# Ledger of designs, part 54: designed miniproteins, single chains

Each design is a single chain, and the fold is of that chain. pLDDT is the mean over its residues in the fold that is shown.

## One batch from the design tools (miniprotein)

Design m1985
Fold by ESMFold2-Fast:
Structure m1985 (fold): chain A 56 residues (1-56)
Amino acid sequence: SLPPIPLTEEGEKLVAEGRELLANAKTTEEVARGIGLVLRGIGLGIEKYLKEKKEA
């Protein structure tokens, strides 16, 4: 499921890269990396939302 806030352009790329890595993951390290990329992409969206809420 998509997060309740829109992703940034950079965040969408990170989520897509993480999803591709997870789909092809063969090791626990690759799974952890894929999850990390997805979480980072979501985090960028949250940061942008909070900045816009305070400044715009």
Scores: mean pLDDT 75

Design m1986
Fold by ESMFold2-Fast:
Structure m1986 (fold): chain A 59 residues (1-59)
Amino acid sequence: SPKALAAFEAGKEAEAKQNFDEAEKAYTRALVLDPSNKDIASAAKALGKKAKALNPNPS
């Protein structure tokens, strides 16, 4: 889905900037738009673990 791909790209951009909260929101939106996409699901799972370890204030 073009919208899912755009949200996934937004998530990757936010993650590269270490905006983990924004990255999580973007990946969640992408997964809602394309729930069977394993790449999006994998990225969201990996981000969740990384954000928990690296961001002392997740909200």
Scores: mean pLDDT 76

Design m1987
Fold by ESMFold2-Fast:
Structure m1987 (fold): chain A 67 residues (1-67)
Amino acid sequence: GPPPPKPLSLYDFEEVTDEEREKALAELERIVGPETAAAFSQDPTLSKKQLEAAIKLARRVAERRAA
């Protein structure tokens, strides 16, 4: 039969797969440029929440520059 559904937890949202990390870094590079994104790519300990926070901050900065 199908496997039982895994309960969602804080830890599930903090863990990041290599694919999710790569996508998040690509999004960050698109917003802030490759030089700034490279600084984040050098840190292998970045959690999903930290990457999401960085992207959110980068979008806010980009929006302020565009306005």
Scores: mean pLDDT 66

Design m1988
Fold by ESMFold2-Fast:
Structure m1988 (fold): chain A 87 residues (1-87)
Amino acid sequence: SKKEEAERLLNEGIELLKSGKDVERATELFREAASLYDNIFPLQAKLIEAFPDRADDFRKATTNLTPGSTPGIRDGRERLLDVVRSL
C-alpha cells in the first residue's frame, strides 16, 4: 500500500541520517514519502520520534500551515527538510 511504501521510505531516510552517510538522499526519500500522504503530520511525527531533541524545531516547521492542503504539505515538507539538513 502507499502507507507501507511511505513508512519504508521514512525508515530508510532516518537510518541514513543516524549513520551520517547522505543527508541529501535522506531528504529526497522524505520528499518522496511525503508525496504518499494526504497531510504533513506523518512525516513530522516520524522525525520527532527519531530525533526527539529537535522536536520543537520540527513542530515550528508546520506552524501556521493548513496541513492537508497542497501548499501546506509542500511548505511543511520543505521546512521539515530544512531542519533535517541542520542535523
Scores: mean pLDDT 82

Design m1989
Fold by ESMFold2-Fast:
Structure m1989 (fold): chain A 88 residues (1-88)
Amino acid sequence: MSEEEKVEHAKLVIDELFPTLKKKEEQISFFEELLKILEKEFSDESLLEVMRHFLSLVPKELHDEVRELIESSDTPLKDELLELLDEV
């Protein structure tokens, strides 16, 4: 599977699974697990593309909590993820 196909597949999985999560704790856990998987399996460029799509789907009410999680994370892409969150 090409990197482009992997990115599109990840976006489809997010579109199918994330809207089924109705509880805040489940939505936050999905974000944490998604970031962990993307860091292991994807290039930085592809990770940021998938995360841009995901963050656009995150309810506005959760944006402050997601920002806090990114700021407290050990991810090397922290600054880039914060920029994406501010753009969606």
Scores: mean pLDDT 82

Design m1990
Fold by ESMFold2-Fast:
Structure m1990 (fold): chain A 79 residues (1-79)
Amino acid sequence: EELVKNIRKRADLGDPIARLVLAYLEGDEAFEKEVEKMRADLKKILGDLTPEDVADFETFIDNARRQAEAVKAELEKKK
């Protein structure tokens, strides 16, 4: 309860990891759609992505996914 409220506040402040965590809690499809949206936004801003840009983005998404999994595990323990 408190954990989800804190994550929503961070997402409202523009934290992209918090946004991805909230999407993950809605389901796998919601998470993938949010990832695709972020990827499309990056292409729109940067144009053609270099291999380094792709690697950095993948690292960012993996970090967000791991944080989302940890949050989900904590919520499941409190049911």
Scores: mean pLDDT 76

Design m1991
Fold by ESMFold2-Fast:
Structure m1991 (fold): chain A 94 residues (1-94)
Amino acid sequence: MKEDLEKAYKYAEEAKKNLDKSIELFGTPEAEKYRKKAIENLDKAASYAIRAGHPVAKEIAKALELVGKGNKETFKQASDRVEKAAEEIKKLLE
């Protein structure tokens, strides 16, 4: 539903911003704070995407798996997947 997609988009965008900050500050305690926020936002984005019945939920779930690997390269891969997912949701809302 449109409202669920709008929430999924909001949380995906927030997750990407927090994940990008975690990448920027990688190896610091501050990076870990942003990583935790990104995980919380990805969980919310995935939940709303599932409620909307949209396949983008799979991309968000894969991003969560990549963040769980705990290295800078997988964080970058996760950020790219979240960006793609957010772009697809945005097209549906336009």
Scores: mean pLDDT 84

Design m1992
Fold by ESMFold2-Fast:
Structure m1992 (fold): chain A 66 residues (1-66)
Amino acid sequence: SKEKKIEELKKKKEEHEKKAKEYLEKLKSLPDDAPISEITRLIGETLREIGLVFEAELQIKKLEAE
């Protein structure tokens, strides 16, 4: 059902929000001498998870508009 799909998307959104927060905390905890490649990797992972949160939110809004 549409309601079940929305519920599943909300759970996926929460999972991606949690992962984004975890990557951001890892980024904040890096030592000052951390290689640029590691900083770039963690930024990329954080942004990817934020993107997935946005995608889930858009899918929820689309389903709610149907």
Scores: mean pLDDT 87

Design m1993
Fold by ESMFold2-Fast:
Structure m1993 (fold): chain A 62 residues (1-62)
Amino acid sequence: SVTIRVHADFPVPLASIRSIALSLGATSVEELAPNVFKVTGDFDPDDFIAALRESGYEAEVV
């Protein structure tokens, strides 16, 4: 699993992050704190961060 932080001035919807993560092979997404998500599954974290950026979300692994 990987934990990510999304850098935004608004609460990013869990549904948006979940949709992107599931498309890359993630099995679950949990919001741990505002804009902090735990993503579980067999996927490349770098590909996930790249997909988030392509969708307009600046994010990092924490």
Scores: mean pLDDT 84

Design m1994
Fold by ESMFold2-Fast:
Structure m1994 (fold): chain A 61 residues (1-61)
Amino acid sequence: SSEEILENLEKQAKELISQGDYEFALLLMEHAVRELSKIDPELAEKARELLEKIKKEIEEL
């Protein structure tokens, strides 16, 4: 489901952040937004919102 895709994406990004791989976490999210925008624009928008949330979380570290 779309919710599972976003949940798995967030988990992968947060795992990278916990390992100190902030740049890879952001690249993963940017790639996901780009690929999803080709097939599901609504899901891509939700992924973009998640990317912005992750950027702010990294900023606060």
Scores: mean pLDDT 84

Design m1995
Fold by ESMFold2-Fast:
Structure m1995 (fold): chain A 56 residues (1-56)
Amino acid sequence: SLEEEYQRELDKLNEQSDEWARRLATATPEERARILAELKEHQSRIDQLKAEIEKQ
C-alpha cells in the first residue's frame, strides 16, 4: 500500500538523519552550516511523510 511505501521511506530518512548527526559532531563551522541546512530539509521531508501516513 501507499502507506507502507511512505513508512519504508521514513525509515530510510531516519537512518540518514543519524548519520548527519554524527557528521555535525566533527564538522568545521562552514561544513556545520551546510549540514544543518541539509538536515533541516531531511526533517521537513520526514514531517511530510508522517502527515501523509496520518491521512491514511
Scores: mean pLDDT 74

Design m1996
Fold by ESMFold2-Fast:
Structure m1996 (fold): chain A 66 residues (1-66)
Amino acid sequence: AEEYLEKGRALYRQGLLGEAREYYEKAIELDPNYAEAWEELGRLYADTGDLATAEEYFAKARELRE
């Protein structure tokens, strides 16, 4: 899971948001309780203007961290 999260972050820094999203989703597929992956996915949706989806993913990350 961490490998995919790190790869997603590298792609995000390059502005490759679609590819970054795919890797964040792969991290979540491997570990659905990986709060950090949900948080990064939320950040990506916020940056693409989907604030409602971003808020849902941030809430999910917070729930997983308690």
Scores: mean pLDDT 81

Design m1997
Fold by ESMFold2-Fast:
Structure m1997 (fold): chain A 66 residues (1-66)
Amino acid sequence: SDKIALEKRLEQAKQRSKDTVSEAERNAMEEEILKIIELGGSEDDQKLVEAMLEGRRERQEEIEAA
């Protein structure tokens, strides 16, 4: 099912965002996010952006709590 495949990709995107620690990889992810936003990607692309931002937020919260 496309819905199940999307949900899996959203979870993976969020986790990838949380696990991204190198500056180069974070910059690449930010460029990917900005490109999706600027080009007005599909609703699936918008959900992927939201998942990536959620992962970054959770990572930042963990750092601040430590």
Scores: mean pLDDT 73

Design m1998
Fold by ESMFold2-Fast:
Structure m1998 (fold): chain A 89 residues (1-89)
Amino acid sequence: AGLRDPDPAVRAAAALALGEAGDPAAVDALIELALDESAAPEVRDAAAYALGLIGDPRALEAMRRVTGDPNASLEAQIAEALLRMKHVA
């Protein structure tokens, strides 16, 4: 499973691939990864971006926590904005 690979670059790539596939079954694993403070920042950011691509409302609360982190990247902020736009109505 790519999300559990010891290489953070492989984990980040796996998270992005799941986001591009739009698989809602991956949402829970991506939320866990995005909130894992022990994970490399690039892996958390990739998981956050993937959640934004999928656009599942379950991810919105997790995205708020990621974007509140001073180590959160621009990708995580974009992912939260995408999720928020889908739920403004």
Scores: mean pLDDT 67

Design m1999
Fold by ESMFold2-Fast:
Structure m1999 (fold): chain A 60 residues (1-60)
Amino acid sequence: GPATTVEEAKAAAEAYRAALLAGDDAAAQRHGNSVRAAMEAGTPEERAEIAAHLDALGLG
């Protein structure tokens, strides 16, 4: 099915973490910007869910 904004942000957060572990600064910047944009545009509930996922990944 279609991904929600939260699901897309979670996938971007996982890609961001993978890029950081690989030392791919360009990919980390792209995926990090995607997560940030979702956080800035999201509802408080969406932002809380994305933030919890980032914390679980060790990125909070």
Scores: mean pLDDT 82

Design m2000
Fold by ESMFold2-Fast:
Structure m2000 (fold): chain A 66 residues (1-66)
Amino acid sequence: MVKAKVEVRELPGGDYRVTITREDGTVKTYEGEAGLLFAAVLLATVPEEKIEYREDGFVAEDELEK
């Protein structure tokens, strides 16, 4: 059902950790400056209704039901 799940967490140093999980179980992780840039791009690209904010970051899912 979910095409890809993207999870963003804020690290104590102000950097971000971005984890991308696909249905086939493939996981990719980005941290530091790359993580910060990816977090910013995701917030700009993904519709707000698909973003779930959490105390330490947010989660976004891209859905292909139609």
Scores: mean pLDDT 66

Design m2001
Fold by ESMFold2-Fast:
Structure m2001 (fold): chain A 103 residues (1-103)
Amino acid sequence: GAVEGGKLAEQGGRLAAEGGTLAVKTAETKEQLVLGIAGAIAGAGGEFIGRLGYETKNSELARQGGLSAISGGQLAYDGAGTEEAQRLGKQGIELGKKGYELS
C-alpha cells in the first residue's frame, strides 16, 4: 500500500541522491558531473515525494516517488566513477521499483 511503497520510495530516493552526490564528488568527466547532478536531484525528489506519499497515505504520490527514485538511481549509476556510487544508484533503482509495485 501507500505506506509501504512510500517508505521504500523514500529510502530508494535517498540512496539515489547519495549515489548522484558521490558521482559528482568523484567525477573525472563533464558527463559524470552532469549525470551525477541529475541523479542527486531526481533521487532527492523521490525521497521527498515518497515520504509525502507515506505520510498522507497517497498511493499516487508513493508511486511517483518510486519512479523518481528509479530515474535518480539510473542517472547516478550511469554517472558513477566508483563502485560505491554504482552500488548506491543500483539500490535506489531496486528500492524505487519495489516502492512503485507496493504502492
Scores: mean pLDDT 93

Design m2002
Fold by ESMFold2-Fast:
Structure m2002 (fold): chain A 97 residues (1-97)
Amino acid sequence: DEGRERLRKTMEEILEKHNLSEEEKKELEELAKKKKEEILKEIEERLKKEGIVLSEEERKEIEEDAELGGELGAVHEFQLRKAAETDPEAKAILESL
């Protein structure tokens, strides 16, 4: 709980520093959802390959972790996009994503 809240607060502080518009916030939410779906798909494929069957409770925990992971990934990509405007190295990292 506390770890997830701390990460969310850190993300909010990062976003506040960049003074995001409502449209940019919406793009971030859509990017976070896309990244969550990619994480969940990768986990599902790995579980099938290893023959692991999750309980309903374990599935819920994984879904919550994937949601946070997607949010973190979206914030990270957003920071890279902003850095890429002035830093060629940041642009190269963004292009590798």
Scores: mean pLDDT 76

Design m2004
Fold by ESMFold2-Fast:
Structure m2004 (fold): chain A 110 residues (1-110)
Amino acid sequence: SLFSEEVKNIALKAVKEEFNKLSEKSQEEFLEFLDKLAEKHDIELNSEEEKLEFFAEFLLQLILNNPEIKSIEELFTLINMLEDYKSLSKEVQEALEKIFEIIYKNGKND
């Protein structure tokens, strides 16, 4: 990508911080959601760190390449994962919304 290292680091930090605030059960749910995302893109991810790094970069790329996207729900609608997102617990959905807001705010200023 053409993103600055600063914006990439902000995205990764947002993903890690929100993930680490989740309960153990919600962290497992979050990682299973990322596994589904990776499978749709034929990407094999073997560690928690790799999954979180992949998600941060993926989300940043989608937000910057789709200026019409205004919410996490619109983003997951675009990639045909809205039902997967809606099946997540409220805790995980709120974490994903917060991650989106942080990346959106910082990504659009890159």
Scores: mean pLDDT 84

Design m2006
Fold by ESMFold2-Fast:
Structure m2006 (fold): chain A 61 residues (1-61)
Amino acid sequence: MSAAARVARTDLERLAEQVPELREELLRMGEEAAKALDSGDYERANALGREARRLVEEALS
């Protein structure tokens, strides 16, 4: 696993701590983003990161 993939997983774990009801979804997104980063699919990784942050922002609004 690349350093970028590890960071992506850690970021989504932190988001999951803020919104426990979305934990499983956020962790799944983190795994998918890490997989995308490892394969060089930065567009997909960025899209997953944006979607995860949007979900957290809406839940905390």
Scores: mean pLDDT 75

Design m2007
Fold by ESMFold2-Fast:
Structure m2007 (fold): chain A 112 residues (1-112)
Amino acid sequence: APVDLSAVLTEAAKIPDINEALKRIEEALREAGYEVVKTAVNEGPVQTIVVAARDPEGRLLAFIATKGELTPEEAARVSAEATRLGFDYVVMGGVGPGDVDEVIEALRALAA
């Protein structure tokens, strides 16, 4: 069965230790056949982890774990910024009230 990476990101977002959360995300991505390229963390009010990884087809994906769930409009804004930064796809997981600016700052740090 394919790994539900969105569910993995949502569960990782619940882990209080951000380094343990990042390790869980990286392990799940490698198990699913992704090559982890770069990581960035924004330790703002919500706490956001972003991971850039390549799939087996060479597509570049941004994986986002945040303690805040984004609205559809905020998620569209994040997807637009990720596309501008050169990501082919975005996968997100989270729970609770989101901070779209924290997510966008983390994506920009990932692309720098």
Scores: mean pLDDT 75

Design m2008
Fold by ESMFold2-Fast:
Structure m2008 (fold): chain A 70 residues (1-70)
Amino acid sequence: MEEERRKAVEEGKKRLEELAKENPTPEIRTLAEIAKHELEQLLKEGASAEEIRKVEEKAIEAIRKVAEEL
């Protein structure tokens, strides 16, 4: 259970870092850092792996939408 939650955060952080490298704009980098911090906060607050992955997907979708508007 704890291992799954930590893995969800680590996978999410990697995906966010990759997304920032694909879109190397200061705005996208900042949004990715905020999203990474949110995932870490969810882990600390005892959120389930499912909830962490859901927040990760929403963050990635939001960042992609911003990248399309820039």
Scores: mean pLDDT 81

Design m2009
Fold by ESMFold2-Fast:
Structure m2009 (fold): chain A 79 residues (1-79)
Amino acid sequence: MEEIKKVEEEVKQAVEDANRRIEEALSGTPEEAVRTYREVAEQLRELAKKAMDVGNQKAATLAYEAARRAREIAEELEK
């Protein structure tokens, strides 16, 4: 039960941290932005697996959705 709450807070915090990192990278080079989006997507995908493993489907869905969007943006920026 504590693991479920911990993962939910971890996902929320990770999404906020990811948004901050992305904003910082977007003020730099396009290469830094692409790298940051890819790193964020990977981190959120791993966190989604962790959330699913502890049975928090809502947190897992939120993390997967955020990871997918970050990956899509990275692919668009690499064009």
Scores: mean pLDDT 80

Design m2010
Fold by ESMFold2-Fast:
Structure m2010 (fold): chain A 53 residues (1-53)
Amino acid sequence: SNDTIKRITILKFRQIALVVEADVYESRGDRESAEKYREEARELEERIRRLEA
């Protein structure tokens, strides 16, 4: 449905934002925060895969 496509699109933008935030924290030497954002991005990527199946 149109709602499903919209939801997937929003989740994809959120996943990209999480990766960017992780890179910013890593560049600042904040490895703990970087790892948290990378984990959230991985979980979101898996959810996107399930929705597209």
Scores: mean pLDDT 86

Design m2011
Fold by ESMFold2-Fast:
Formats: sequence, structure tokens, C-alpha cells
Structure m2011 (fold): chain A 84 residues (1-84)
Amino acid sequence: SARAEALVEEAAEAARAGRLEEASRLLLEAADLAVEYLLSLAPEIGEEEARRLAAEALRAAAEQAARLGLERAAEELRRRAEEL
């Protein structure tokens, strides 16, 4: 969603400014919004496919967190993906 994309950009900006706690919070919020949206598609695409897409979104978010130097957020996002 546009909101999730905006939060990712805000997270990148916060990380560049050295505000790592804020960057982690924004990126986790963006990931939560993306997961909620994808899981809401289950009636249309099937529960298994929605869960697969949500897990992929979490892994993509973890990769982004790692690139921003947010190692703890990256670890949490990878863990969440494995639990789906």
C-alpha cells in the first residue's frame, strides 16, 4: 500500500539520520501493514497463498532492515516470516 511504502521511506530517512530506534519502529509498522493487507486477500487468493505472500513481504522487510543497519529489526522480521 502507499502508506506502507511511505513508512519504508521514512524509516530509511530516519536510519540515515542515525535515529535507529525510530527507523526500526517505522519499518516494523510498514511490515505489519503489508502483512495485514496480504492476509486480508485470503478470501480472494486462498489462505495458503496469502500466508506465502505475507512471509515473502516479511523477508523483504528483513532484507531492507539489514541494509539500513537495523540488525535487531531484521532478526525479528525473519523470525515472524518463519512463524507463518
Scores: mean pLDDT 86

Design m2012
Fold by ESMFold2-Fast:
Structure m2012 (fold): chain A 55 residues (1-55)
Amino acid sequence: VQELLNTPLTTADPEALKKRIEELAKALKLSKEEQEKLMKLFEKDPGEVFALLVR
């Protein structure tokens, strides 16, 4: 592939990140609303959210 589809991505797409957030929420017992907020933030700034998740 010449274009490299995964070039504009950081590490995982938003769908994969959403799953990761759900796993974290299960361990931390976060609310569903907080999970959705994080996912929306990822859509705007994936790098920012990724940095927060790495913490």
Scores: mean pLDDT 60

Design m2013
Fold by ESMFold2-Fast:
Structure m2013 (fold): chain A 142 residues (1-142)
Amino acid sequence: SLLDLLNEAVKIVKLPDGTRLLVVDLRGDTLSVSIYEVRDGKLVRLASYSKKVPREQQVAELPGLVKLVLDAAEVEPSEIHGVFIFVDADASEEFIEAVKKALIEEVGIPESVPITVIREGSDEEILKKIVEGLKKVKEALA
């Protein structure tokens, strides 16, 4: 599962306790948003919401869902240390940029927060990209 790959990557990179990650999964016709926090070297889910949203509506629906999940987690946008965006293999660059823009401009995720975009692929490729993204988060926390 995606959470298994995220936990595998966290064991490799060793982020400080209290590191918070926003995970946005836009693969298929599903919009899923989760907030995880590192506790004792593993990710603990603080809040999560998932719903079916047609591709053409995902960018418009995203800010509201992220704000809902942030509120449920009792986390401010400024307290997010890293963002992971999972997209279909064929996702356009325009779609990816619109997603990033919505997170920064409408949700208020700071521009200094590393955003890692991961296309659908093998578990091996996904794990490698998650590890690369987590290394950027670790560097930003130093």
Scores: mean pLDDT 90

Design m2014
Fold by ESMFold2-Fast:
Structure m2014 (fold): chain A 66 residues (1-66)
Amino acid sequence: DKEALQKAIEHFRKGNEAYEKGDYEKAIEHYEKALQYAEQLSPDNPLRDAIIEYLKKKIEEVKKKL
């Protein structure tokens, strides 16, 4: 869980950096990677569902800017 969570956070931060630079395609790619790692979190991790839903919503919001 720690490695998957760390990778999800890493890609989420990279997605935010790309978003701030106006690179929405790269932001989406990084948010999708963050989502893939979040989905690797254990089902008994209480943060898993919240992180997944947040990232899905974020990806859809950024897609509207394309």
Scores: mean pLDDT 83

Design m2015
Fold by ESMFold2-Fast:
Structure m2015 (fold): chain A 80 residues (1-80)
Amino acid sequence: MEELSETEKKILKAIAENGPLTVGEIAELTGLSQGTASRHLNELEKKGLVKRKRNPKTGKVYYYLSEKGILYAVEEKEKE
């Protein structure tokens, strides 16, 4: 699917496997810089594949898969 880069696919997979993650955790899991991970997360949010939620106690922002993002991540794993 041309609408997603290989980097964006890696981010979706990391979130699917590990649950809600901060940008720093995504960067660590994918081997990206935090700036690069943040840029791709912004694009994935625009595409409706991820959502973000701020933890009010810690101030940290967590990214999680939307319903569409979950389906994409599962299908990529099953379809190879």
Scores: mean pLDDT 77

Design m2016
Fold by ESMFold2-Fast:
Structure m2016 (fold): chain A 97 residues (1-97)
Amino acid sequence: SVEEIKKAADEIRKLVREMAEKLGLPKETVDRILRTVDAAERAIIADVENGRITKEQAKELLKQTVDHVVAELRRAGAPDEAVEEFRKKANEIIDKL
């Protein structure tokens, strides 16, 4: 449902914020990453509500958003181990949809 997608996006945003705090990432970098998640959430919800995509397609788009966030975290200098832990946790959230 749209509510489940919103909850998944909220949990992914929490993971980003937790990693940012732990690693001391700049606020500007964190805000940019969170805007990426916000934009993806809005687009996916609109497509689901308009019947343009299925739940399975929405899950795939959320995983693509996670891949984009991972790339941005790596560019910000996040260690590989931390980025892999984030990716795993985010995908587990999405897989439970």
Scores: mean pLDDT 88

Design m2017
Fold by ESMFold2-Fast:
Structure m2017 (fold): chain A 55 residues (1-55)
Amino acid sequence: SLEEELARLEKGVANGRAALAAARAAGDTSMERTAQGELDRGEKELAELRAKLEA
């Protein structure tokens, strides 16, 4: 369902934020860039799904 997909994407974004924070804390700039890219993708997918649910 769309609600299940929304929950999965929200969890993915939360995990992405945690990964980015961990990379920053470790000073790992390569991991930080990777985590930021993955988070940006997840946030875009979440925003697109939210738009579909509100249409």
Scores: mean pLDDT 84

Design m2018
Fold by ESMFold2-Fast:
Structure m2018 (fold): chain A 109 residues (1-109)
Amino acid sequence: EEIKKLKDEATERVQALAAELGIDAVFVILDDTPEGKARLAALRERAATEGAPLYVFEVEYSDKLEDIKKAINELVEKAEQVLRELAAQGFRLPPHAAALIVGILKKKK
């Protein structure tokens, strides 16, 4: 699916920057669905358990593929900004922890 490819490419781009900056990070893009909400809840629990930062960004999109691409790119830009800010601060994670960055795609009605 084209949307899946866009999400995968976005994740790879953010993970590549995290590796370059020496930050252990997990970036995921979720849909505003029951399954997405359940996964977000699990990530919140993981962040609390590991003492790791959690960043959640919500972006609205229309049914148009071009708007979906724009929404995904906005989430990538927000994730990259978080990674650069963490690097600039000299942030140190607890052992075995990763910074969690979550983008949520919300369909505009």
Scores: mean pLDDT 81

Design m2019
Fold by ESMFold2-Fast:
Structure m2019 (fold): chain A 75 residues (1-75)
Amino acid sequence: VEEEKAELLARLDELIARVRTLMAQHPEKQAEYDRLLARLEELKARVEKATTPFQIEALRVEIDHLEAELARLEA
């Protein structure tokens, strides 16, 4: 569980860094990236509070969906 939490937190930090880079490149999309950044920060808080393997798996799925959403915004 702890190793999995560390993995998800590292992944979220990478996604947050990518969003910040995109915000600098596309100021016209600031509102979209602000909403995505808020969702990523919320997921980070939920990962830190997770205590069961079931919660970790549910969070992994949500992170996968946000990563796919970010990829669509980059395209």
Scores: mean pLDDT 79

Design m2020
Fold by ESMFold2-Fast:
Structure m2020 (fold): chain A 70 residues (1-70)
Amino acid sequence: SYEEEIIEEAIKYFRKVVEEAKKNKYSEEERKYLAELLEEHLENLLKAFPNTPEEKVKEMKELIEEIKKI
């Protein structure tokens, strides 16, 4: 479905951001800023798609936590 495609695209985007932050050795401040942007993106996705599967929400939250821990 369109909803599933949007959620999968968002997860791919989150993974790309994490990979880029690791590859380019972003500062703690830059990683914090990116985590805040991803948190806002997730909040907007959940407002648009409140029935997003819990496992997908958890995956996105784990990616946000990963960027903070680099």
Scores: mean pLDDT 86

